# Ledger of designs, part 104: designed miniproteins, single chains

Each design is a single chain, and the fold is of that chain. pLDDT is the mean over its residues in the fold that is shown.

## One batch from the design tools (miniprotein)

Design m3842
Fold by ESMFold2-Fast:
Structure m3842 (fold): chain A 82 residues (1-82)
Amino acid sequence: SKISELLKKLNEIFEKLRQTTDPAEREALVAEGEKIIDELVELMKKEYPDLPDSILETIRRNLLAYLYYLAGDLEKAKEVAK
């Protein structure tokens, strides 16, 4: 499914963030991860219309928090985890 494909791409970004030492590459990976997370949540909303918006927002925030955490931006990770 498209959801499974996006999850695989997101996991690849997480793995690259763990390995990268280049700040510019890190910024590019974060931007790509943000786009994938947005696409993933939109697809989840369409495929599972009975899921509460509160659950979708929790998923979005948790994925973004982890993305920022892996990128070393702890302050941004904390802010989105609220």
Scores: mean pLDDT 88

Design m3843
Fold by ESMFold2-Fast:
Structure m3843 (fold): chain A 74 residues (1-74)
Amino acid sequence: MREKIREAAIKITAGNILYVASTLEDKEEAIRLLEEARELYEEAAKLAREAGDEELEKEARENLKRVEEELEEL
């Protein structure tokens, strides 16, 4: 379980970095970065769920929802 929690946290952090980067780029690059962040948050949510870390899963899912909403607006 320790490895899954660590991996989930790393993926959330990486997704956060890509999300911030997407706010600084043009539409084409922003979409690409947001799609990568979406995948990272989705994987993080799965890992957190498997590890039983409800707080980490919630964080990953909230970030995932935010990215999905932004992709729909672009």
Scores: mean pLDDT 85

Design m3844
Fold by ESMFold2-Fast:
Structure m3844 (fold): chain A 55 residues (1-55)
Amino acid sequence: SKELERKIKAYEKGIELYKKRIEQSTDPAEIERLQKTIDKLKEQLNKYKEELEKS
């Protein structure tokens, strides 16, 4: 599905953006929030990748 491929790319870009923000941050609370966001995005990305594999 082209829609699934688009979602996968969007999530991958989002994860990369948040990782860059963590690299630039010195605030432990901000780093923790960003890491939790990345973890949620990775979980959803894995689900989309599995769905694409089953198609």
Scores: mean pLDDT 84

Design m3845
Fold by ESMFold2-Fast:
Structure m3845 (fold): chain A 65 residues (1-65)
Amino acid sequence: SKEALIGEILGPLRELGASDAELARIGSVLEGKSEEQLRAAKAKVAPHIAAGDLAGAVATLLAFK
């Protein structure tokens, strides 16, 4: 589901230290995306999350289409 995909993206960002305000902002952007776009976004941020790169992950999501 769309909600589950958003949770899968935001969960690791919270673990990396993203603030509630940052998560709310990113969540609002992602709510405007289709499930296909969310799967693509998840794939694009995965390397940043694996590297512990919160800044890169946030920048990638905010610049996503």
Scores: mean pLDDT 83

Design m3846
Fold by ESMFold2-Fast:
Structure m3846 (fold): chain A 69 residues (1-69)
Amino acid sequence: SRADRLAQAALEAGSIDGNYEKGKEIAEEVKRRPLTPEEVLELLKKHGFSDKAIERFKIALEIWEREEA
């Protein structure tokens, strides 16, 4: 599902920054409430994720969008 993919992307962002706990917290929030990709991106930025993690998340979303087209 879209929520599962967004949760996985949040976990991957946490892995990139070496902060698995924050990634897991955001992933659980995505599963708890239906967030858009843009809202998840805002949460990552708000929690201080690096530009590298943010860029990877954006690339993942672009790949998924192309695969679904």
Scores: mean pLDDT 76

Design m3847
Fold by ESMFold2-Fast:
Structure m3847 (fold): chain A 75 residues (1-75)
Amino acid sequence: QELVDELTRLAVEALNRLKEELGEVPIDVAQRIADLVTELVEKYRRGEITPEQAVEELKRGLDELFEEYKKRKEA
């Protein structure tokens, strides 16, 4: 429950940052963030990753998505 809340908070913060920096959140980006959170929660529930690994993987994935879409807007 606490891990789900933390991952959800990070995802919401990332969506807000994308909206602020890019003017709007593309549906594909929002979907990828939602899918990433869901996948990490499921991996944790199956004992495949630790809470710390889940947070690290989410942060990495969010940073990669932000950089990708920011570069597309700058090109």
Scores: mean pLDDT 78

Design m3848
Fold by ESMFold2-Fast:
Structure m3848 (fold): chain A 64 residues (1-64)
Amino acid sequence: MRTFSEEELKKAKEKVNEWIKEILTRLGYSEDEIERILKEFNEMKDPEKRAEFITKLVKEYEKA
């Protein structure tokens, strides 16, 4: 099994935020809504809620 370094985790977090922003923009969300959604996502401490958020976003993107 591979262990992730702190730098790799930071880069992954930055990539996830950028990816979410791009998808929300494609789905037609306003900049204010995107900022709010990103803030709520980054404030989520529950891994289950974060995973559910990403899953819903992927499904909406696939339907678009």
Scores: mean pLDDT 73

Design m3849
Fold by ESMFold2-Fast:
Structure m3849 (fold): chain A 73 residues (1-73)
Amino acid sequence: MSEKELEAEVLESLGRMYIAIGDLLKSKGDNEGAIESYKKAIEMFKKALELDPENEEAKKNIEEAEEKIKELE
């Protein structure tokens, strides 16, 4: 595994963590906090996708996070 691949995996893990935080905040009625966490997740997944453009999982996670934000706006 190259440093670039490892960096992409770390960014994906951070993105997934922010999704989980957003989901938790949404469940508690903190829609503003949830939106902020989902936006951070999208940022992490976009950075991962820049390092690994073929990462279909990162693309799907971006789409899911964008949909979650749209529901709360």
Scores: mean pLDDT 84

Design m3850
Fold by ESMFold2-Fast:
Structure m3850 (fold): chain A 71 residues (1-71)
Amino acid sequence: KEELKKELLKKIGEILRLIGDIFELEKKLKKAEEEGKKEEVEKIKKEIEKLKEELEKLKKELDELETELEF
């Protein structure tokens, strides 16, 4: 179970980093929207969507790992 705990912590770290990246992009998106930069807005939206998909994948992997470790 110790190795599973290490993997769990690693996944949590990856998730937290990804959440931070998404948050920064969302702030950048809001500024681009306020400045009327339509092309930049579309680019940032696509990037956020991609990161959210990666986040959902990591959350699912984390949930499976938690089930094996704690439940």
Scores: mean pLDDT 79

Design m3851
Fold by ESMFold2-Fast:
Structure m3851 (fold): chain A 68 residues (1-68)
Amino acid sequence: GAALEERGLRDGAIMDELMARLSPEEAVKKAAELARSLASEERLELLREIGRTLREIGDEIQEELEKR
């Protein structure tokens, strides 16, 4: 698994890789767990990716709700 996690982090695709294998909720949880095991710089980059993905999901839900 290590090569997959590292490839995803480098390409900014770790969330996509996890979401392909897990539910979105489990993918976010796994990404957060992975972030805890990384060095500070790599961890911050992954956390920013997680934050962006969560914001995009939240924005989509909010837009759908406000459309009504």
Scores: mean pLDDT 66

Design m3852
Fold by ESMFold2-Fast:
Structure m3852 (fold): chain A 58 residues (1-58)
Amino acid sequence: DLEELAKELAEKFEGKEKQAILGLLEAIRNGDWVAAEAAVALAPESVKEALRKLLELA
C-alpha cells in the first residue's frame, strides 16, 4: 500500500523532508503527475531516491 509506505517514511523525517514525502503523496492521490515529478526533483537529496521509488509504485 503506497499510502502506508509514504506515511511510514514520513514518520522518520521532519521539516522539508517530511513535507516532500507528503507533497508527493498528495500529488499521486490527485493524479497530478507533473506535480509528482516536480516533488521528486525538488526533494532533499536525503529522501530523493525513496520518493522516486514511491512514484514508481504509483
Scores: mean pLDDT 81

Design m3853
Fold by ESMFold2-Fast:
Structure m3853 (fold): chain A 71 residues (1-71)
Amino acid sequence: RREEVLEHLRRAGEAFEAGDAEAAERHLREALALDPDNARAYLGLALVYKLLKGDEEKAKEWYEKALAAAA
């Protein structure tokens, strides 16, 4: 379980660096399916929406979820 979550986070990071928003989002959502309280995955989604998709409103929603999950 933990290793699968870390693998999805790693692949999401690779996709993000490549500018592949769809692949990054897919891996981040798969990480959340395995670990619903994963603050790193929520933060990753916030960054994908803000920097790759330009959706600042959706990015803010994901940042708020990341803060809640980290608390």
Scores: mean pLDDT 83

Design m3854
Fold by ESMFold2-Fast:
Structure m3854 (fold): chain A 60 residues (1-60)
Amino acid sequence: DSEAIRARVVAAELAKLEEELSKTKDPKVKEALEKLKSAIKAGDVQAYREARKELEKAKK
């Protein structure tokens, strides 16, 4: 059950990132979103946090 819930959450997050990628024209934002996507797929919490910081900087 918990694994199914995690898989659903991961799928939802990836779908949101895909929408953001299709809507953004900024290459730095695209790069940060791709890093977030990779971190989520790998389950790498540290890489996820680093990618979130990069995204925040790129959006500024």
Scores: mean pLDDT 77

Design m3855
Fold by ESMFold2-Fast:
Structure m3855 (fold): chain A 58 residues (1-58)
Amino acid sequence: MLEELREKVIEEAKKLGLSEEEAEKLANGAVQMVQAGVPAEVAFQMAVREAKEASKEK
């Protein structure tokens, strides 16, 4: 697992008001994207975008 990427995604998701469970799911998704060939920077940006969308839902 890409620990640095995972930690950054979790921190950003928590800053946006998401729960630890939601932050973990986004971090796991970002790691899976990198394992599938997506650059870490792009995976992080996509995870942050998903976190922002989740934070807007009610």
Scores: mean pLDDT 79

Design m3856
Fold by ESMFold2-Fast:
Structure m3856 (fold): chain A 68 residues (1-68)
Amino acid sequence: GAEAQLEAALAFLRSFPGVTAERVGSDRIVATTTLSVEEQIGLVLRLIGDFPGLSVSLKGDTITVEAL
Protein backbone atom coordinates (compact mmCIF):
# COMPACT_ATOMS: atom_id res chain seq x y z
CA GLY A 1 0.00 0.00 0.00
CA ALA A 2 0.94 3.68 -0.05
CA GLU A 3 2.22 3.50 3.55
CA ALA A 4 4.72 0.76 2.67
CA GLN A 5 5.88 2.74 -0.38
CA LEU A 6 6.35 5.88 1.75
CA GLU A 7 8.48 3.94 4.28
CA ALA A 8 10.57 2.48 1.44
CA ALA A 9 10.95 5.90 -0.23
CA LEU A 10 12.04 7.44 3.09
CA ALA A 11 14.73 4.76 3.56
CA PHE A 12 15.81 5.23 -0.09
CA LEU A 13 16.14 9.03 0.28
CA ARG A 14 18.09 8.66 3.56
CA SER A 15 20.59 6.38 1.79
CA PHE A 16 21.84 9.29 -0.38
CA PRO A 17 24.66 11.57 0.82
CA GLY A 18 23.54 15.22 0.79
CA VAL A 19 19.87 14.34 1.38
CA THR A 20 18.03 14.97 4.68
CA ALA A 21 14.59 13.36 4.58
CA GLU A 22 11.82 13.40 7.20
CA ARG A 23 8.31 12.00 7.37
CA VAL A 24 5.66 14.72 7.81
CA GLY A 25 2.44 13.17 9.05
CA SER A 26 1.06 9.90 7.63
CA ASP A 27 1.09 10.75 3.90
CA ARG A 28 4.14 12.91 3.10
CA ILE A 29 7.93 12.98 3.07
CA VAL A 30 9.94 16.21 2.82
CA ALA A 31 13.60 16.01 1.78
CA THR A 32 16.11 18.87 1.68
CA THR A 33 19.20 18.41 -0.50
CA THR A 34 22.63 19.97 -0.89
CA LEU A 35 22.84 18.42 -4.38
CA SER A 36 23.20 20.31 -7.68
CA VAL A 37 20.08 21.04 -9.76
CA GLU A 38 21.03 18.24 -12.21
CA GLU A 39 21.53 15.73 -9.36
CA GLN A 40 18.18 16.77 -7.79
CA ILE A 41 16.38 16.20 -11.12
CA GLY A 42 18.06 12.78 -11.42
CA LEU A 43 16.92 11.86 -7.89
CA VAL A 44 13.32 12.93 -8.66
CA LEU A 45 13.31 10.78 -11.82
CA ARG A 46 14.57 7.78 -9.81
CA LEU A 47 11.80 8.30 -7.24
CA ILE A 48 9.14 8.48 -9.99
CA GLY A 49 10.51 5.29 -11.58
CA ASP A 50 10.94 3.31 -8.35
CA PHE A 51 7.74 4.47 -6.58
CA PRO A 52 5.01 4.88 -9.24
CA GLY A 53 2.29 4.94 -6.52
CA LEU A 54 3.75 8.15 -5.07
CA SER A 55 3.63 11.78 -6.22
CA VAL A 56 7.03 13.52 -6.37
CA SER A 57 7.66 17.26 -6.72
CA LEU A 58 10.75 19.47 -6.59
CA LYS A 59 10.84 23.13 -5.48
CA GLY A 60 14.24 24.75 -5.00
CA ASP A 61 16.26 22.36 -2.80
CA THR A 62 13.16 20.58 -1.44
CA ILE A 63 11.72 17.30 -2.72
CA THR A 64 8.19 16.43 -1.56
CA VAL A 65 6.87 12.85 -1.83
CA GLU A 66 3.17 12.18 -1.25
CA ALA A 67 0.87 9.15 -1.41
CA LEU A 68 -1.39 9.13 -4.46
Scores: mean pLDDT 82

Design m3857
Fold by ESMFold2-Fast:
Structure m3857 (fold): chain A 63 residues (1-63)
Amino acid sequence: MDRVEEALDRALEEAREYIEAGDIEGAVEIARKTAEEMGLSPEEVEEVVRRVREAAERILRAK
């Protein structure tokens, strides 16, 4: 399984409250922490953070 995809799913779940509150930076901080705790490389952590930010921005625009 792709570790980045697994980390993205976990990060989005953990960041849900921040995303719902409109706190994109809080969501990104949770995503970075989640990816680091899952043992991802710095490059993979940045990919997860980027994708969580994009997802949070899309969700907020849809509200």
Scores: mean pLDDT 80

Design m3858
Fold by ESMFold2-Fast:
Structure m3858 (fold): chain A 92 residues (1-92)
Amino acid sequence: TEKIEEKIETLKKLAKEKNISLDITVNGTNLNITISGLSPPQLIALALTLIGLELEGISVTITIDGDTINISVSGLNDEQIIAFLDLIEGVI
């Protein structure tokens, strides 16, 4: 949705201001996030967020390539995508 696209652009701008590399793509119910440049406290916050999602029954796939973290989540509706993006905003 347009609201999701606006939220993604806002997050990319915020990340850039903090010297964090952030790329987010949405394809239907699938959300892919590529992130690098997180501090240790931000990494802990991200890990806790992802653990919380798994406990809620949301399947999260994480791959690490050097200093880059790739997160893939599927089966989300628009409201869940927005909520996930709000959680990511709290990390960065």
Scores: mean pLDDT 81

Design m3859
Fold by ESMFold2-Fast:
Structure m3859 (fold): chain A 81 residues (1-81)
Amino acid sequence: SELEARARELYARAQELAARALEALEAGDSEAAREHFERAAELFEEAMLLKAEAQGLDTEEVRAKFAEARERERRVLEELL
């Protein structure tokens, strides 16, 4: 489906940004790493929302779960970076 195709594209972009974040960490650039990780998380969430929509799932529930995950991830990044 078109929604699934768009979700795969966004997921691929999220993975690319996650790889850039890892490279930034290895280079000692914690600020760039944080920015890349945050953007990757945003794209991953959008991809999962499109996938949920394609499957007829409740996107509001998916949004709520990702909001919780993003908040937890943000706290972990603050602690580590």
Scores: mean pLDDT 81

Design m3860
Fold by ESMFold2-Fast:
Order: C-alpha cells, then sequence, then structure tokens
Structure m3860 (fold): chain A 92 residues (1-92)
C-alpha cells in the first residue's frame, strides 16, 4: 500500500482548522490531508511565486501555526508526511 493511504486522526488543532473548511470526518488518509493543504494554499494564495508552485509561505497562516513551520515544500514528500504525522495519530 502507498504511505499516502495511511489513516490518521488529526490532533485537536489540525481538526478544528479542517472543520473551518467543512471537514466532518474523525479520520483522514495522508492523501486527503495533503489535498486539503493544497486546496488551502490555492484559496489563500500562499504560493511564493508562479515559477515555484510547490513552495508555500505559511508564516502568517493558521496552518503554519499548527504545523510550527514558516514554509512548506509540497515536492518534499517525506517532510510533508513527517509534519502531518507529528500533528496526528495513526489509526490501527
Amino acid sequence: SSILDLVVKPNKELKEFLETYGWTKETATLQEILDWIKFYAGKENLHVSPETPHLLDVSNTKLGKILKVDTLDLSDRDKIIELILKHSTLVP
């Protein structure tokens, strides 16, 4: 199975953030959370430049405060997965 198929329970702060955008589930796959991050980035115009659509400035966002980062590189799969797992619990 792909690592993106792993099911997690977002922590309270991440869950409350997702609920602000209409999230109604208790659990999510890593892929679903990544898709929500991409949606949020587009909605809030978080891209650093048009030439680097994978780079996000989250320094002044709720997401950046929750994840404790100022920038996100969506092409750095391992780092994104690490950050999501630090703010979630794996579902058995």
Scores: mean pLDDT 82

Design m3861
Fold by ESMFold2-Fast:
Structure m3861 (fold): chain A 84 residues (1-84)
Amino acid sequence: MRERLFAPLSEEAKKLVEEADKLIEEANTLYEQGRFDEAIKKYKEAIELYEKAADLQDPDSVERGILLIRAGVAKVLLKELEKK
């Protein structure tokens, strides 16, 4: 059985965050290549995954706040790209 750690993220939330982080990395690469439509798609997917991971956390957790901040940063980048 897994160790009984007071880890901030569950395994399910960790998987969602890892996938979201990958999507952000790919979106940043696409943005640098001028492939804005593809970057927008990946940012949107990452935002949904961060918000889903945040919903799995306790409302009062710092970890939930951090995930919502990550989603917020991606939303700001998305708004910038949608103007181009």
Scores: mean pLDDT 76

Design m3862
Fold by ESMFold2-Fast:
Structure m3862 (fold): chain A 91 residues (1-91)
Amino acid sequence: SLEEARAAVREALKDGSDTVTIDQVAEVAQRLFGLDPEFVRALLRALTGSDTLTKEQAAEVIRRLTGKDISDLSLEEAVAHLILALGELFE
């Protein structure tokens, strides 16, 4: 659920963090939806060219995968929505 994704992202983010790692996203996606972490890492690296995600990069990935615009969300919310979208598309 979105609430479970939010809780997991809060635990992963430290105070003052502007980014989340692709490894952290892959771990949460595996735990919540059973997604292959190698697949999630490869997909996110292909879409971002990075091993970390800003809120803008998370929003862009969601837009590319789902067509949904989430540009007004915080990093925590953007990453939670990304994890939910990965579960909806690839679970």
Scores: mean pLDDT 78

Design m3863
Fold by ESMFold2-Fast:
Structure m3863 (fold): chain A 92 residues (1-92)
Amino acid sequence: ENEDLAKAAEEGVKEARELKKVAEEDESLSEEEKKAVIEGLDEIEALFQKAAEAAKAGDLEKAKEYLKQALEAAKKLGEEHPEALERIAEHY
């Protein structure tokens, strides 16, 4: 349902924001890794925000498209920076 899709997208935004805070505060990450992870999380957050907005507007097709893009971006970030995400997960 629209409400469930909007809620899932909003939870994705919250998770991306919390991971970004952990990355910003993680002194074990190199400056290059930190920048790359934060930039990736910013993209993921923006896509989840667009998905939530589309779902609330009743555009389920657009909401699902943005949600898929956010999940694909998250998968790519994890594949490119697995060690950085593992360190972030330890603090979460």
Scores: mean pLDDT 81

Design m3864
Fold by ESMFold2-Fast:
Structure m3864 (fold): chain A 69 residues (1-69)
Amino acid sequence: AKEKIIELEMAKAFVRMIRVVEEDVARAQALVEKILRKLGIDRAVSGATVEATAEQTLKILEEELKKLE
């Protein structure tokens, strides 16, 4: 419903913030995994860069948004 859409959009904004402020890949990965776990999304994320890690996470969040339409 609308409240879940807001939660997912807020998560996307936070992931974009992580991409801007984090320079350490392992720290970025840990932060995005915590976000996914809080949303009840049981998916692992791994990337060679902070940008790749953030983009994988954003794709997961977009897939969840599509389920809600």
Scores: mean pLDDT 80

Design m3865
Fold by ESMFold2-Fast:
Formats: sequence, C-alpha cells, structure tokens
Structure m3865 (fold): chain A 70 residues (1-70)
Amino acid sequence: AEEEMARLAKEAGEELAKEIQKTGKLDMDAFRKYVAEIADRLVELGMSPAQARLLARQAVAEALQKAIQA
C-alpha cells in the first residue's frame, strides 16, 4: 500500500509540476483527479475512504513540492 501510494504520488507530483512550469498555475482539477485516483487505489487495498483521501492528498502535495524544488 505505502509503496504503491509513493509511486503514484511521485508520478502525479511530477506531472503537476510540469503543468505549473508551462502555465504558471496549479491545475486544481488535475490535482483533485490524481488525489481521487490514488485514494480509490488505497480503498481497494483495504483503507477507509476518508483516510485514503487524506493520505492521497498529503502524498500528492508533498511530491509536488519536491518536484517543484528539484
């Protein structure tokens, strides 16, 4: 579960960072879509929906910040 989340969050963060570099803005619809997709995957792996959404959102936000600073 943690490895799957970390991989998906890193991919999402890198894609969101590329869009910020192109447009100067965070695509909030894309951000929400990535969070929802990762949360759905975590629910499939046995996590509660509320906890999955919270962890997915945190993971994508952290990965995005790391990608922007790289």
Scores: mean pLDDT 80

Design m3866
Fold by ESMFold2-Fast:
Structure m3866 (fold): chain A 97 residues (1-97)
Amino acid sequence: SDERDLRALELIGKASEAMKEGKYDEAVKLFEEARRLLGGRDFFTDWLLAKAYEKAGKYDEAIKIYRDMAERARQLGHDDLARYFEEKANELEKKKK
C-alpha cells in the first residue's frame, strides 16, 4: 500500500540519519520497523539493516540477513551478488571469533 510504503521510506530516512550520527541501535530499530512494514525481504532495506547490525556490533543478526540475501540472490540467478553477500557474512564470522 502507498501509505505503508511512504511510512517505510520515512523510517529509512530517519534510520539513515541515525547511522550518520553513530546512533546504531536506534538505526537498527528503525530499519527493522521499515522491513516489517514492507512485508520483509526487500533487498535494499535488508542491505541497510545488515549494515546497521554490523555498526551496532550485532554480528549474528547481520550474518543471518546476509546469508538470507545470498540464498535469495542465488535463487534468482544472481550468482555474483550471492557470492558478495556470502563473503560479507564470512568476514563478520571472523570478527565474532
Scores: mean pLDDT 87

Design m3867
Fold by ESMFold2-Fast:
Parts: sequence; structure tokens; C-alpha cells
Structure m3867 (fold): chain A 94 residues (1-94)
Amino acid sequence: AKEEMLKELEKMRELVKEEYEKALEAGDSKRVEVYDKLDLLITGAISFVEEGRFELAVEFVEKAVELAKREKLPEDFIEKLEEILRKMKELVEK
């Protein structure tokens, strides 16, 4: 479970990095700040997984998805985050 959860969080981090770079190129400082907040939530989730606190890691990923929806980030990006969240929840349940 731990190794699989860390792989899913790494995928999420790469997705955030891609969107962060696009926001930087567009000069969208508000979106850059949102992606920075998403990266902080992912960093927290990784820390919780490393500590064996899987339910808290899922909670932080849920917060990241909620933030992305609230800030109206690209629909395709949100769908990919929701897939990661679904997989993370499945891994906690086994």
C-alpha cells in the first residue's frame, strides 16, 4: 500500500508541475499560487504516507481536489486528480 500510494502522489505532483509551468508561461500569478498550495497539500500527503497515516494522506488529497474544483482549474486536470484520489482510497481499503 505505501509504495503504491507514493507512486500515485508522485503522479499527482507531476500533473501539478505541468499546470504550474503553464500558469507561469501565461503570467497567471493567481493560478501559480493555487498550484503552489496544491504542491503543499501533496507534500503533506507524502509525509503522512511515510508515517503510515494513510487516512490523513487521503484527506489531504481530497482537500487538493476540492481546492482545484473551487478555483475552477482545467476539467481534464481535475479528472486526473479524482482518479488518483479514487486509487488512493482503494489502496487504503486494500
Scores: mean pLDDT 85

Design m3868
Fold by ESMFold2-Fast:
Structure m3868 (fold): chain A 68 residues (1-68)
Amino acid sequence: MLTEEQRRREAEDARRAAIGNYKLSKEYEKKGDKVNSAKYFTAANLQIAALDFLGYREEAERLREELK
């Protein structure tokens, strides 16, 4: 199992990746690129799922609401 320090670092990476991928999804949406928008939206949701798996469920739920 991951140490608490490793879990925190992975959660930080997942948070950044979720937000970053969501921003890319929205930028491609603005450009009318539906394929890349969907790709980055899926990537963002995978990172939110990873955050939940790492034990940050409440934060994952909040991000899912914010990134709708």
Scores: mean pLDDT 83

Design m3869
Fold by ESMFold2-Fast:
Structure m3869 (fold): chain A 78 residues (1-78)
Amino acid sequence: TDLPTDPEELKALLEKLKERLKGLIELAKKAPKEEAEELAKKVEEEAKKAAADPRVPEELVKLMEEAVKELKKVVEEK
């Protein structure tokens, strides 16, 4: 996986992922239900892969899991 080994780069990655996930959730809220569902499934698949990889920081996994929950709620509310 394209995870940085440098602690400083890892912190930057976590911040970028947090911002990107928030952006995806906002896009899903504005998108048609079908597109929002596709986004939710994609993020869910990536979160499952991250959770299965012991090299992935738990903080990153938790950020993705929370995003998946929020995306699923957005889809269900459409």
Scores: mean pLDDT 78

Design m3870
Fold by ESMFold2-Fast:
Structure m3870 (fold): chain A 117 residues (1-117)
Amino acid sequence: MITLTESGGGTVKEGGSVTLTSKISGDTSLVVEVSWERQRPGEPPVLVASITIGGLKSYHPEVKGRATISWDREKKTLTLELKDLKKEDTATYYSRVISMSVPPQVVTGSGVELTVV
């Protein structure tokens, strides 16, 4: 079973930067996509950034140019770096893994809270 252990949230000042980290345990050999989603209070969840097995990265327009997603397959570490933080970046952030095991698995972490003040 794949498990996600997230860290790096907390309270950060506007204009600062943060790195959110997800340590992935279990068999990652069939992982085809890793991503970060966020949910702001009172809003639906949105995809922030993703990396596919082919190395394709995507970013939400709200964070493009401020966000960097990185996946280290050997270290099983997924990171999201956010710079030039805005109050609108206040949300719970969830790491997510798609594995093409049989059956296919979608695993979402428990979430890490970020508050920008």
Scores: mean pLDDT 86

Design m3871
Fold by ESMFold2-Fast:
Structure m3871 (fold): chain A 59 residues (1-59)
Amino acid sequence: MEKTKKAVLEAYKKLYSEKGWDVSVREIAEEAGVSVATARRALEELKKEGKVATLEEIR
């Protein structure tokens, strides 16, 4: 999952800079090239590592 977490983190940063709070988990998944379930799992791991906000902040 390390490569997937990096892809999801980069997608999150890119989309957040472009759309702010209107970024959804689905959009992050599409940008990273992974499923929504995979993106949610990666975002939960990144949240535990303190690298992203909570999923509630990503709409």
Scores: mean pLDDT 71

Design m3872
Fold by ESMFold2-Fast:
Structure m3872 (fold): chain A 78 residues (1-78)
Amino acid sequence: EAWELLARGGEAYEAGDLERAIEYFRKALELDPDNGWAWRALGEVLAAAGRLEEALEYYRKAVELGDEEARELLERVE
């Protein structure tokens, strides 16, 4: 289930395992591509990994799906 993958992604991110966090969040989005929070979470992990162009693309996707926090993140980098 997508929720379990989101939980595992969060655990990996807290543990500092950015690549595992990316993998879990990406798999969660394969199951539930309309989850704006998951797009934002993946963007945050990508930003932490130094992959800023990908992070911004994922923040834009989260905004399209109604995630207001991702909108604030995008506004800060324009």
Scores: mean pLDDT 80

Design m3873
Fold by ESMFold2-Fast:
Structure m3873 (fold): chain A 55 residues (1-55)
Amino acid sequence: SPLEELRAEYERRLAAAKAAIDANPVLTPDQKAAGIRLVENVLERELAEREAALA
């Protein structure tokens, strides 16, 4: 379904973003944690808005 495809897209985007942040040798552990939290919040908001548009 479009909704399942949308959720799968955001799961892949989040996983890719986390991997990129974790792989960055310049970032401290605290900066990595902050970056991951920010990405999670942004993607959760975007997903909620796009899910609402499908209803």
Scores: mean pLDDT 87

Design m3874
Fold by ESMFold2-Fast:
Structure m3874 (fold): chain A 64 residues (1-64)
Amino acid sequence: MEEVEKVVDRLAELYGLTPEQRERLRKLFEAWKKGDEKAEQEYVRFLGDAAERKNKELIEKIKK
């Protein structure tokens, strides 16, 4: 699904995801769109964890 690839590429760039994290996110997003409710919960948590890690890195860089 081309829309899925574009969304996960954008998120991977925004949150600084590794190729492995990007692939995990893509699979979770695809499963969620197919109606897997557990995949939806994991997708939301994955993005939350990624945002928190990125914010922590940015804060640490600003302090230096």
Scores: mean pLDDT 77

Design m3875
Fold by ESMFold2-Fast:
Structure m3875 (fold): chain A 63 residues (1-63)
Amino acid sequence: SMMEEFKKKLLEAIGEVLRAIGDVFDAELAIKKNPSEEAKKALEKAKKDYEKAKKKLDELLSE
């Protein structure tokens, strides 16, 4: 049904946001323990992935 398809998309989008939040925290923790160029780039990527996931969820909720 339409409701079941929407629920599936919503749960997937929420899951992407939760994973992205975890990736940001992991990257920030890594920098705090041992700052490196690789760790800094990983944090920048994680932040961009998080913003993209949030935008996707917001757009879905705006439908």
Scores: mean pLDDT 85

Design m3876
Fold by ESMFold2-Fast:
Structure m3876 (fold): chain A 75 residues (1-75)
Amino acid sequence: AAEEKIKLGEEYEAAGDLAKAGDYYDEAGEEYYAAGKYQEALDAYLRATELYEKVDLKKAMEAAVKAIKVAVELL
């Protein structure tokens, strides 16, 4: 479930594995989006973007684009 992926992301972030933490937050965002939970999806994608900015700029840009698309659903 998306909540389990958020927990895994938080555990890897605390361990300093920012790439893996970002991957879990990105996956959680995808699951929240599929469930129609757009606010939670936006938060997850923004968390992924913040971590990816430190380790993988391409993934950061991809996550940011997903966050923008989700934000439009909240208008």
Scores: mean pLDDT 88

Design m3877
Fold by ESMFold2-Fast:
Structure m3877 (fold): chain A 66 residues (1-66)
Amino acid sequence: MSGAEAGARAAEAAARGDAEAAGLYGTQSNSSGNVKGGQYGALASLAAAEGDTEAGREYGELAAKA
């Protein structure tokens, strides 16, 4: 999976409130050399875990674009 694909999947997971999946895909994006994507994926996961769906979606989209 490319870093961009992993970032996109992190965004989708965060948008549906799946903090665990968002974190896993964010980590996969970082491991593929997309450090910014991984960081945003982690932030999306944290926001989703806090119930902040808006912030989770925003960070997930940033992960996908990184």
Scores: mean pLDDT 70

Design m3878
Fold by ESMFold2-Fast:
Structure m3878 (fold): chain A 64 residues (1-64)
Amino acid sequence: MEEERERRREELEREVEEAFRLMRAAIAARAEDVEALLELGLSEEEARELIERVREHHERLLRE
């Protein structure tokens, strides 16, 4: 019983960590914070690409 609870807890911890990482990336991209994206493990090129995609999506939303 303990082992099954421990496994579920580990799975939940990984899911929560992944969700927080994705949320941080989305917030940083919207703020155009390249440094924050680099801290999350993205390269400078990847960070700039993500910022551009988020900006494109936002501009498209405003135009539509």
Scores: mean pLDDT 74

Design m3879
Fold by ESMFold2-Fast:
Structure m3879 (fold): chain A 54 residues (1-54)
Amino acid sequence: AELARQAGVEAAKEAGLTDEQIRSAGWVAGNSRPKDEEEARAAGQKAADALKSL
């Protein structure tokens, strides 16, 4: 959970999203409950991509 949250924050920062979107990406990714580190990183990236579309 924490790994996914951090991955979401990092992916959103790299994508150049706003501070509010970065925070939201972390929360969305954290709630995905990934089973391993690869799923955590994928969840983080997916959350950042979803926020870029909004």
Scores: mean pLDDT 73

